# Ledger of designs, part 19: designed miniproteins, single chains, continued (2)

Each design is a single chain, and the fold is of that chain. pLDDT is the mean over its residues in the fold that is shown.

## One batch from the design tools (miniprotein)

Design m4668
Fold by ESMFold2-Fast:
Structure m4668 (fold): chain A 81 residues (1-81)
Amino acid sequence: IALSPAVLAALTAVALALIALAIAKAAGASAAELTALLTAAIAAASAALAAAKAAGAPAAEIASLEATLAALQADLAAVQA
């Protein structure tokens, strides 16, 4: 499988950020808390996408990360509106 240690570390960071965001949403976190968590998740997803592209990850993996990043950016825009 095409996962390098760098890609695995970046994907782990994305997974942890998404888990934290999901827990915060379930707990009814404030807009400020959600903004901080979304910003962290966007940074993690962006880093994972860059690492995946550099490692030559499959198109499906890259597309999944791009979709995740786009969804997080849309959520951040909605929270900040």
Scores: mean pLDDT 79

Design m4669
Fold by ESMFold2-Fast:
Structure m4669 (fold): chain A 75 residues (1-75)
Amino acid sequence: SMDEERLKKAKELVEKAAEYQRQGDFEKARELLIKAGELVNSWKELVELIKYARSLGIDTGLIIEFGLVAVKKLR
């Protein structure tokens, strides 16, 4: 479905963010995580994306930041 394809794209952006974080490029990682958060259309998808980001070792501060951006969008 289009929703599954969108969530898959969001997860791909989180994977790229993890790669940039490993290279020390936290600004690029943040940019990609914000883009991933913009693709989230439900609380269930947000929770799944946060769990995925944590599983890839994304910095807790970056997770909080993109989570807040996604929450503002979901209002």
Scores: mean pLDDT 84

Design m4670
Fold by ESMFold2-Fast:
Structure m4670 (fold): chain A 64 residues (1-64)
Amino acid sequence: SLEDLQKQAAELMKEAERLIKEGKAEEAIKKSNEALQVAKQLPGVIGKVAVAEAKKLLEEARKL
């Protein structure tokens, strides 16, 4: 369902943010990419916002 995908994307983004704060670059990149793949499954504006957030996390992880 849409709600399940939104919850999955949010949980993956939280885990990516935690890994970024811990300085775990490779794991943070992996989780950010997982969040991005789920975000791409979300429709319309919700999907665009989620994709943008996941991409920001991926860029932060890459800067580690």
Scores: mean pLDDT 86

Design m4671
Fold by ESMFold2-Fast:
Structure m4671 (fold): chain A 84 residues (1-84)
Amino acid sequence: MEEEAKKKAADRVLEQGRARGPIAYAMAQAVKTLVDDLEGARKTIDAMAEAAPEVADEIRQAGDEMLAEFEKTYKEELEKIKKQ
């Protein structure tokens, strides 16, 4: 059941990232790949920002937004499961 909540949160983040553009989508993919290690997702986002200094601030901002969207959606999905 927790895995279903993680999957829905990851899918929601990918949808949001795709709508916002390629940088946000890449950050969303990092979050989805590392849903069981969000600290690792943050480190991956930081590494991507370091690799692309011209857009580093945009990468970090998009990464923070995608992580926040994941945490919000994951919490909402967990609360729905607890009501069953």
Scores: mean pLDDT 79

Design m4672
Fold by ESMFold2-Fast:
Structure m4672 (fold): chain A 95 residues (1-95)
Amino acid sequence: MEHLEKAIEALRKAAEAARQGNLDEAVSYLDEAIDHLAKAMEEASFEEQVDLAVLLIGAATLRVGLKRGSITPDQAAEGAEALAKRAEELLEKYK
C-alpha cells in the first residue's frame, strides 16, 4: 500500500509543521495526505475503502479547520498524529 505509507508520512509532516506554527506548510502536507488517501482508495477493496474514507474525511476536516482558524495549531497537530496512527493500524491490518 505505497499511497497509504505516503499519506502517513504526509500526516506526520503536517503535525510537525503545525507544531512549529508553519500553518501554510501544514495545509500543504494535509493536501498531500488527502491526495495519497484518494489514490489508496482507487486500489482498495470495498472494506478498505470505508476505513480509508474515514481517514480522508478526517484530513479534510483538519485542513478546513486550519484555513478557517477554527482549530488551534496544537489541535491540528494532535489530529494529524491520531490520523497517522490510525493509518498505520490499517496498513498493518491490510498487509
Scores: mean pLDDT 86

Design m4673
Fold by ESMFold2-Fast:
Structure m4673 (fold): chain A 61 residues (1-61)
Amino acid sequence: SPMDQADQLVQQLLDAKTREEFFQVLTQLVELANATEDPALRDRISARMQEAMDQWVAREA
């Protein structure tokens, strides 16, 4: 499902060791969200993406 794919990408984002890896995975999450026609699923993917981004940035700070 799109949410299962999003969960896998979120884990890959959190495991990213470089900014290049982070942006590559982030791009895939954004593409998945944009391809999702269900507004509720899109919102859930976007929320999970934002949480993961915040966690990764906090780790780098």
Scores: mean pLDDT 83

Design m4674
Fold by ESMFold2-Fast:
Structure m4674 (fold): chain A 73 residues (1-73)
Amino acid sequence: SPSEAERLLAEAERLLRLAEEAVKRGDVETFKRYVDRLVRVLRELLARHPDDAALLAWGREVEERLKKLAEEV
């Protein structure tokens, strides 16, 4: 069975994909809902794994990607 960390990571990746899809449709409200959920999942992942340099780097990449997507809405 997937670990809690694997489940949270999979959820974050899914939410990022859904947020990008919402931007492509011009669906600002749906985009905001997915971003809010994604930020909560990322905060939980990073809080549970504070010394995971690879996870921290990935979290920063997601934050930058979300910022760029927000500029497109």
Scores: mean pLDDT 81

Design m4675
Fold by ESMFold2-Fast:
Parts: sequence; structure tokens; C-alpha cells
Structure m4675 (fold): chain A 56 residues (1-56)
Amino acid sequence: KLTLEEAKELLFSKKSTLSFNEIAKKLGLTPKQAAEIVSAESQEEAEKLLEEYLKK
């Protein structure tokens, strides 16, 4: 099980070799949900969206 910190690193790291789809699949998110998190207005909002989707 991924922690919130690990999930944030996967989605926001510029050094990730994984595609958006691969990251989303690993986190149990849809590509659309991953895109919404990355597109969030602030880091805090992105974290809230990530936490909410992971609570599913």
C-alpha cells in the first residue's frame, strides 16, 4: 500500500519514467483523476484530491 507521500512523489516527480496511465494504474486511479490532481490550482488542493480518490 502506498503512503500519501509516495503517491505525491510518483505524480509530481519530473524524473519519473512512468506515463500518466501507468502511475494512475499503480495508484488505482483513472488517467482522468490523475490529470485532475496534477492540474490542481495548488499543492494543497492536489493533495486533497489525491487523498479523496485513494480513500475509495
Scores: mean pLDDT 67

Design m4676
Fold by ESMFold2-Fast:
Structure m4676 (fold): chain A 69 residues (1-69)
Amino acid sequence: VRRLSEEEIRRIAERTGISVETARRAADIVIERLNRGEAIDPAAIAEETGISVATAAEVAGEVLELVGR
């Protein structure tokens, strides 16, 4: 799966209301799970990043759109 650009991460952060650093961490977790063929679990992403489950689901959706999955 493609790595997201700096601009893509900044857009996710702006749309979800989280920091760029947190958006990068959450997006990297989503991409790592996709690369391993694992299910995307917003609750697990929320636990690892400290954001809400709803925000984690929004980030996952944005990442999936950007990588075409």
Scores: mean pLDDT 79

Design m4677
Fold by ESMFold2-Fast:
Structure m4677 (fold): chain A 106 residues (1-106)
Amino acid sequence: SKREIIEEHLRSFVGPDTDLSKEEDRRRILEVAISIFDSIEDINEQYLFIAQILYPDKEISVEEAKELVEELQKESASEEEILNSKDPVEFARKLAIYLANRLKER
């Protein structure tokens, strides 16, 4: 299912034994995702990283990823809202929105 594919991708940031029902494990995923994202120097690779959080099973072009990021930037999500998202799909969506807004100039 889409949920299982997203959950597996999120677990890949920390480890296969990660339990997304636990706040501490969700916090580790968030911290690692931010760290990876901030280490990416190429803006096109940052677009692809965000797109892969929502669509880890899809081949997405840079142009498609940029369009997705621009749509996500119309929304807002805080770190607290991400951490309170017990559903992996909701967690991934809010994380992607958060990282998309982190790309904004200022």
Scores: mean pLDDT 87

Design m4678
Fold by ESMFold2-Fast:
Structure m4678 (fold): chain A 65 residues (1-65)
Amino acid sequence: MEAKELARKILELIRNGASDEEIAKVVKELHEKYGLTPGEIYRLLREVGATDAEAIKAVEIYQKL
């Protein structure tokens, strides 16, 4: 599923120490293409194996843009 593939990419970027700007681009794409809210992005990241802290990091990056 395409949304889950973007979520896996976000998780991979976080785990590889990618910049907040790189992570933000993928999070923004997920929001714009699929209309996901910050809460839905959090849940999707948790579904693909993110920890609570990793999922929160992605949401915080999105909210700071």
Scores: mean pLDDT 82

Design m4680
Fold by ESMFold2-Fast:
Structure m4680 (fold): chain A 86 residues (1-86)
Amino acid sequence: TPLEELARRAAESAGVAFAEAYRGGKDPIPLVLPALSKELFIEALRRALKERVGYTEEEADKIVADFVEKYGETVDESIRRARELA
């Protein structure tokens, strides 16, 4: 659907921003993705880390794991809240 495409592109942009912050040694920004799939965001982040930043699969997986550990609850809460408001 158009919403799913918009969500995917938003997740890709967010993933790129996270990857750039991480590469630059800055605190990755917690990204709130209302009404989006957490799995879509994780896939987009992993892709951005490999294709745009140049990390290996192992490095990208470790960064994704760190993201999920630090921000997974924030993403889950944001998605839940957005669905409650829809």
Scores: mean pLDDT 64

Design m4681
Fold by ESMFold2-Fast:
Structure m4681 (fold): chain A 68 residues (1-68)
Amino acid sequence: MREEYRREAEESLRAAKELKKKVEENPEDYATQTAAMLLAAEAEWLAEKSGDAEEIAEEARRLYEEIK
């Protein structure tokens, strides 16, 4: 259970990082910005649920703040 949440958090964080790079390439693509923010928020939530992925949660939170 917790291991699955950690893996899902890592996957969501990777996707958010990829979309953040696309946002930097196309700042007017608000749909991609929204998707990146949602994935970062999801990664934070999943990391919190895992109980042992605090570093992933912190990285996801920082990423969210950078994208906004």
Scores: mean pLDDT 81

Design m4682
Fold by ESMFold2-Fast:
Structure m4682 (fold): chain A 73 residues (1-73)
Amino acid sequence: MDESRQLLEQVEKEGGESMKKIREKALQGNYEEAKKIYEEAKKKAEETLPPEVAEAIEDGLEMTLKKAEEEYR
C-alpha cells in the first residue's frame, strides 16, 4: 500500500471537516471562531495522529485559514 494514499485518506477524514468549518466561519465574518477551530484541530491532530498525518493536516488548516482571511477579511 502507498503511504501517500494513506496520508491523503487520513488528511481528508481527520482534517477535511475542520478545514470546511474554517471556511464557513470565515465566510460568515466569524474569524474568531475560524481561528479557534484551526487551533483546536491543530492540537487534536498533534496529540491523536501520527506525526506525518498531523503535519499534513496542520499545513492544510493553516493554508485554509490564511486563504479564507485573505478572501473574506
Scores: mean pLDDT 74

Design m4683
Fold by ESMFold2-Fast:
Structure m4683 (fold): chain A 78 residues (1-78)
Amino acid sequence: GAEELIREAEELALEAEEALKKGDYEKAIELGKRAVELAMEALKEATGELLLRAIGVALRAIGIIIEAALKLGKKVKL
C-alpha cells in the first residue's frame, strides 16, 4: 500500500542524504532516484496526509539528486 511505499521511500531518501554528506555522490543519486520512484508509485494510491508525505519525500529526494549531480558535474535523469 501507499504507506509502505512512502516509508521505504523515506528510508531511501535518508540513506541518499547520508551518502551525500559522506561525498558518495553516485550512491546519493542512485538512492535518491529509487526514493522518487517509490514516492511516485505511492502517489497513485495516496490520499490526505499520505499524499502530502509522498510529495514531501519526492521533493526531498529530487533535491538530494540535484545537489549530488552538481557536485559531480553530471546530468541526471529522473
Scores: mean pLDDT 84

Design m4684
Fold by ESMFold2-Fast:
Structure m4684 (fold): chain A 81 residues (1-81)
Amino acid sequence: DKYSIDELLELLKFAFENEDWETFWYILHYLLTEKYDELSEEQKEELKKLASEAIDKEVPLPESFPKDITPLLDKLKEKKE
């Protein structure tokens, strides 16, 4: 793909800072579903931290997203452990 995982993580952080929640959740979902096995342990930790902060802030999920992404975050934690 044209974008590296590091570039996607930078876009994710930029979307978070600019409250572009649609872009934030789509990049996060893509990384957790399509790119999960390609993520380094440090990248997984950063991704998990950003996702947890977004959930804590009660930011809106896109209408087409699962209502609860907690199972995806729990899966990320379990694979690390």
Scores: mean pLDDT 69

Design m4685
Fold by ESMFold2-Fast:
Structure m4685 (fold): chain A 68 residues (1-68)
Amino acid sequence: MKEKIEELKKELQAALDAVPPGARPTAQEIADLLVKGAENAYKKGDYEKAIEMLEQGLAAVRAIAATG
């Protein structure tokens, strides 16, 4: 579980690095919100919610990279 969360965080960072400079602040803001939400879920013991939020963040950042 913790390993999956760490893996998703690494994938999210790689996706952010692929975002064009002009879209980077927006992508970073979205990523930060989803990571904070995931960390809050993790602290509550809701690991499924934490993973879901990180996956949503990754999808959103990848969509920004694809359309920017």
Scores: mean pLDDT 80

Design m4686
Fold by ESMFold2-Fast:
Structure m4686 (fold): chain A 105 residues (1-105)
Amino acid sequence: KEELIEKIEKLLEEIYELLKKMSLEQRKKAADILQEELKPVVDQLDEELRLKVALALNKLKNAKTDEEIKEAFETILETIKKLSEEQQEQAIKALEKALEKIKEL
């Protein structure tokens, strides 16, 4: 279980490093990619966790500073930590696919 969280943390860190180097336009597109790829996982969440992720993704889309990007990812990570092992594996696949698409921006 600790191993899944470590993999998620590494994927989020890689995405964060890419977003820091991107233009505002590319960053907004990256946020849209994350929203689309995470949708199957987010749709399984209760209302409270779903709202937390939606707010984090919206904050990411409008982020002006590296700190705001970091805070959005911290909220996403906190939410994923509360998921079942099966849902965490789905999140890993979603993040891997999102990372691949974001690298093409």
Scores: mean pLDDT 82

Design m4687
Fold by ESMFold2-Fast:
Structure m4687 (fold): chain A 64 residues (1-64)
Amino acid sequence: MRVDEIVAKLLANNDLDPDQIELARRQATVIERAAEERRRRGWAEPPSIDKQVDAVMTSLEAQK
């Protein structure tokens, strides 16, 4: 699943505690769902995994 790939890339580059890992999984799921909806509507191809990882990190940094 793409969510697992996003989380794996986050963990490879960032030192996250268990609460942050859980939040990252939830955020990755939301981002993946939004990307799939955009694809279904013909608005764009889903973003690359790297862009989705960046979006999750931005979300985590905003919440702190």
Scores: mean pLDDT 71

Design m4688
Fold by ESMFold2-Fast:
Structure m4688 (fold): chain A 65 residues (1-65)
Amino acid sequence: GPLLRARAEEVARGLAEKYARAKAEELGLTVLSVEVERVSERRFRATVTTDKGTLVFEVELPEPV
């Protein structure tokens, strides 16, 4: 139902943010902020603002949300 979809999307957004943050930190960058945007049912775009510039990661989910 719609409530289960909303919860699944919230979890997926959190996973996308965590993934993008971890990737930026692996590059030795200091993460200042992360913005997550839904692009499709299976894809989120995470924009990470760092001390050295902005990085964009696209995260694909195994299941649609």
Scores: mean pLDDT 78

Design m4689
Fold by ESMFold2-Fast:
Structure m4689 (fold): chain A 62 residues (1-62)
Amino acid sequence: SRALELEAEAALALMRYAIAKRLGDEEAVRESVRRLEELAREAERAGDEALAAEIRAAAEAA
């Protein structure tokens, strides 16, 4: 389902974000943040506000 795809893509994007921050790769950090914001918006468009909120909260915590 699309919800499972969005969850999987969000998990991968969060992992890439964490790695980029640890390595000090500012370019990769910006790309990862942009991807996470895009995925959160797609979740909202799909009517999954809970998933969108989880993605945003996880990005803030990382």
Scores: mean pLDDT 83

Design m4690
Fold by ESMFold2-Fast:
Structure m4690 (fold): chain A 81 residues (1-81)
Amino acid sequence: EIEELEKKLEEKAKRLTELVKEALEAGDYEAVEKAKEIVAKGQEEAAKAYAAAPTEEEGLLLALKIALKAAEEAIKYLEEA
């Protein structure tokens, strides 16, 4: 499960990077800043979940799920912009 989530997150990170480059080329700095905000919020939530978990494995699993959801949200925002 964890390994699968890590692979999915890497794929989403690559897609997000491509979309950010497209937005920058288009001069859509507001879209880039919003995507950053979504990712930063997700990272904050993931860090809190990791710190609060009873075990490191459980914390990593929760953090990856939160990070993946945030990446998907940022991608959706940029694709629909």
Scores: mean pLDDT 81

Design m4691
Fold by ESMFold2-Fast:
Structure m4691 (fold): chain A 65 residues (1-65)
Amino acid sequence: SSALQREIERLTEKRRRAEAEGDDEMAAMYDLAIEGLKAELAGDHKRARELAIRYTSEALRRIGD
């Protein structure tokens, strides 16, 4: 759990930097990852799974372009 909280903090910093750089697409990707980890911490496994699927789909679209 402390490792998950530390990862959320790390991703939150990366999201803030992406936002400051005007990289709205990367900021949105970090938002999805952060919400997924928050759902895991809350024990909401179904929501975490839904967000993980969404993140994977968005990542694959970026590679597929």
Scores: mean pLDDT 82

Design m4692
Fold by ESMFold2-Fast:
Structure m4692 (fold): chain A 80 residues (1-80)
Amino acid sequence: MEEEIRRLAEQLNSPDPAVREEAVERLKRLIRESDAEGRVYALATVYRTARDPVAVARVASAALEVASDADILAAHAAAE
């Protein structure tokens, strides 16, 4: 689980747009299906690892559909 999230976050930095798009869609799905701790971990990993702000925004958008303000704040703290 955690290794998959880390791998997908690294794929957001891929020079191949197809790889980046697949990583965004898979991270969105994982975030929607995760519990609160899983969502915080996924978002923190994306914030820490991804270099493209557009890719980060697309993944974060999916989290806003299911995450509370507390989950989002915890993810920012964990991404320090």
Scores: mean pLDDT 73

Design m4693
Fold by ESMFold2-Fast:
Structure m4693 (fold): chain A 62 residues (1-62)
Amino acid sequence: LSESLQLEIEAGVLEVEAAVYRLIGDKLLKNAKTEEDIEEARRLYEKAEELFRKARELLEKA
């Protein structure tokens, strides 16, 4: 496979992973009963943002 294609595949995997973290965060926030649940949702959103940023950087290089 070309290096460009490999970067696109890696970016795609990171985007899917980020979307999953965001989805879990949304579910936790919607069903939050404690401050700990809200904090956990926040951490998942931060992780999702980091992964989306990494994916975008890889696509810029592709």
Scores: mean pLDDT 83

Design m4694
Fold by ESMFold2-Fast:
Structure m4694 (fold): chain A 84 residues (1-84)
Amino acid sequence: VEEYIKKAKELAEKAIEYLKAGDVKKAIEELKKAIEYLDKAISKSEDPSKIEEAKKLLGLAIQYALEGDIKKAIEYAEKAIKTL
């Protein structure tokens, strides 16, 4: 479980770097990969509530990135990392 959470954090941090660089497409790809690792963590966790909250925050980050609100996309990705 912890290894999947660690991978998700690394991917979310990389996505934030891509958002800051203006590479929204790569940022969304990394955020989607982070969500996949969180889904794996949820499936193996006896208490998935905190991981599910982080997954929701990453989903919002993707939504804001697609809408062109890069500032909010970064904010929600950072909130997800802090939640884990």
Scores: mean pLDDT 84

Design m4695
Fold by ESMFold2-Fast:
Structure m4695 (fold): chain A 59 residues (1-59)
Amino acid sequence: ADALRRRLLEEALEEGERQAKEAIELSPVMTDEAKEQLLEALRGRALAEGEARAAELLA
């Protein structure tokens, strides 16, 4: 159970981080500070979404 939850969470986080990096790459003129803030915001959202999904699937 715990191993499955970890896998689901990791997959959700990796997908979210990939989406964030792609969005940043599509806006290369963005400042480094803006890129970091965007990445952190999208990563936080991906983590929350992944945890919610894992909880629902493992409940």
Scores: mean pLDDT 72

Design m4696
Fold by ESMFold2-Fast:
Structure m4696 (fold): chain A 102 residues (1-102)
Amino acid sequence: SLKVEIVSITVDPETGTLTITVKASGTSKPVNFELYLRDLSTNKWKLVGKKTNTTSATFTISGLKPGRVYRFVVKATDENGNTASAEATVDTGTGTYTTESL
């Protein structure tokens, strides 16, 4: 079955830049990745990145504030409409993160 894994997360607290690398497994076909960030002003998930027709992707997000906790979801969709997701919680104050498959 289709799966998504968050391979690595790096955060630069001086620039507010976050880099997330993801991969899809359980399929022989490329997928489309969508990266969502929880919007604190609306309490809704906002699409912040998209990579199409690939099995791995790296997203770079700028403008994050230091000392904040951010929530991200990466969603992979294959050509048949099958989906898989993984979540990351990132603390820019400590440089630590946790990940889980959804």
Scores: mean pLDDT 82

Design m4697
Fold by ESMFold2-Fast:
Parts: structure tokens; C-alpha cells; sequence
Structure m4697 (fold): chain A 56 residues (1-56)
């Protein structure tokens, strides 16, 4: 569950940027998805760190 939600948030964020969204918008959307899915804070922070690395 949490792992699937993390992957979905990650790939959706990458797709948003490919479609013209800012990195900040994509990261914010990923945070919202992860929080709504009840993903633990440590895993949420890990996903956000990877997104910043990929989109920075």
C-alpha cells in the first residue's frame, strides 16, 4: 500500500513536470498524495528528496 502510493506519487510528479508543471507544483502534489494515502513521514521525505534530486 504505502510503497505503491510512493511509486504512484513519484511517477505522477515526473509526468507533471514533463507536461509543463513546475518542480514545486509536482513536489506539492506528491506530498498531498502521500499524506492522503497515509504514507509514513520517513517514506514521504525519501520520495520528496528523490524528486528534488531528479527535478533540480
Amino acid sequence: SSGRAALEAYFRALDLVRRGASAEEAIAAARQHLEAAGVPEELRDTVVAHLRRELG
Scores: mean pLDDT 84

Design m4698
Fold by ESMFold2-Fast:
Structure m4698 (fold): chain A 72 residues (1-72)
Amino acid sequence: MLVLSEEEKEELIKAAEELVKEAVEGLKSGKISESQAVALATAAALLYAAAGENEKAKKALKEVDKAIEEAK
C-alpha cells in the first residue's frame, strides 16, 4: 500500500473538500452539469479514500447527490 505522510493526507483532504464545494456551488449556480458534479464528487471520494477518510468520502457523495436533486 502507498504510505502517505500526515501532511500529504491533509493536502488530499483539503483538495477533496474544495472539489465537493465546487460541485455543490456549481450546481446551485447552474455553472456545471450533473455529470460534471458526479465527476468532481468521484474525484473527491477517491482523494478522501486515499487519505483513509472513508466516512468523509461517503458524506461527500451524499452531499453532491442531494445538491443534484435540489438543482432539478
Scores: mean pLDDT 82

Design m4699
Fold by ESMFold2-Fast:
Structure m4699 (fold): chain A 76 residues (1-76)
Amino acid sequence: MSAAERMVRAGEAILELAKKKGASPETVKKIEEYVRLAREDPEKAAQYVTKAANLALKAGISPEEVGRAIAEALGD
């Protein structure tokens, strides 16, 4: 996969984790928007996915859970 494709897949994993963990609809919508922006602007994909991860962390999801979701989505 390209680096940008990997970033988008990581962002999608973060979005699904946030939904699974019961994050607020507002938080889910903001994460979805950052994942959409990552798809539209591959050069900034890492920046947008980092913002999505930070929203998940702020919603109470641990760094370990975020890391596991990303690793599973990327085939680790």
Scores: mean pLDDT 84

Design m4700
Fold by ESMFold2-Fast:
Structure m4700 (fold): chain A 100 residues (1-100)
Amino acid sequence: EEEFVERAKKLLEDAVADGADAVFISPRPGEPAPSEETREKILKLAEEYAEKHGITVVIGFGEGDAARDATARGLQRLAEMRQAGKPLPKIIVEEAPAPP
């Protein structure tokens, strides 16, 4: 959990340093779904970096592989908005479906 927050912070810092216009954050394969406290920390970091640096942050929440799929959907939405010439949001959050 603390490792996920630190990894998200590093991803945001690296994206800003590299001049990226968007960054994605998701659990790694095998990682459990983050706690509500961890989700709040990630969202606060995303909002802070999006506001200060003008980047779009795409976040997938859930368990590893499902969260990566959720993040991929968010990235697809971002690409479609760019293609359509629409304003880009600061944050896109996608939730992985609960396992059956």
Scores: mean pLDDT 73

Design m4701
Fold by ESMFold2-Fast:
Structure m4701 (fold): chain A 74 residues (1-74)
Amino acid sequence: MIDEEEVKEAFALIYAAIAVRSGATADELVEMIKRLAENGFDPKLIADIFIAALERAGRTDLAEEVRKKVEEML
């Protein structure tokens, strides 16, 4: 039940960390967020996870770009 959503969140955190470390662009990250949302993830939660991963990686400019693009989608 709730554990299934928590496992999905953990997967998304790992996936976001890998994508951020791989040098993904803002457009690529937004596309990944859209794809995860299509697969049953909450788009706002996924966006927050990706933004947090970018902030942790010190890519604050990219985090702001992703935030702005996601706001335009929602």
Scores: mean pLDDT 76

Design m4702
Fold by ESMFold2-Fast:
Structure m4702 (fold): chain A 66 residues (1-66)
Amino acid sequence: SHMQRLLAEVDRLFQELLARSDPAVAEQLRKQMEALRARIAELAGDAEKTRRLLESLRETLRLQLG
């Protein structure tokens, strides 16, 4: 449940950032998100590392959105 809420929050903030970004920046952000999804898949089963990664991303996205 906590992990699902973190994933939903990160996705929501990322979509908000994409909506507020220039097309070229948005394309780079989409590529970064694809790399992140691959990294999460590699962590398969390491809930602690996945949670920390998502919490860090959520905070970074919040700061970028202001």
Scores: mean pLDDT 78

Design m4703
Fold by ESMFold2-Fast:
Structure m4703 (fold): chain A 55 residues (1-55)
Amino acid sequence: SKIEEVEKRLKEAIKAGNWAEFDKAVRELVDLLREEGFSTEEIKARVIKLVNEAL
């Protein structure tokens, strides 16, 4: 899915230290999750989980 592609890109950006790509991927992911009906709290939790998985 588009969400899975963006999540992968976000993790790859963290591992590469590419903060410009990280910013873009976070913005795209937030927009996609909001369109799917996720709350702000759920979106924050998901982003935090992805960041922790990439570290």
Scores: mean pLDDT 86

Design m4704
Fold by ESMFold2-Fast:
Structure m4704 (fold): chain A 102 residues (1-102)
Amino acid sequence: EKELIEKVEELFNEALDYMRKAKKSTDRKEQAEYLEKAIELLKKMLELVKDYPIVSRLLEKAIEELKKALKLVKNGAPKEEINAAVDKAATYAYRALLLLKL
């Protein structure tokens, strides 16, 4: 149980770092690459917590919001819309981590 939480927290912190880098990036290609890395990390977290249905659902929502952010980047959407989707993803992922630690 402790080992699971530690691994999920490690992946969460790495994903959060990539989400922050995506929000700060001024290059759309670099922004897309950071979002793709964050999505991959959240998918790894999802695999680890597959037996925890509520935690899994929150991570699925986080992944959906990052996929939306990636689509917004590819479509040339305003930075405010992209950042809002990234922030929503971070919020869902953080709620998932907090619930797992209960």
Scores: mean pLDDT 89

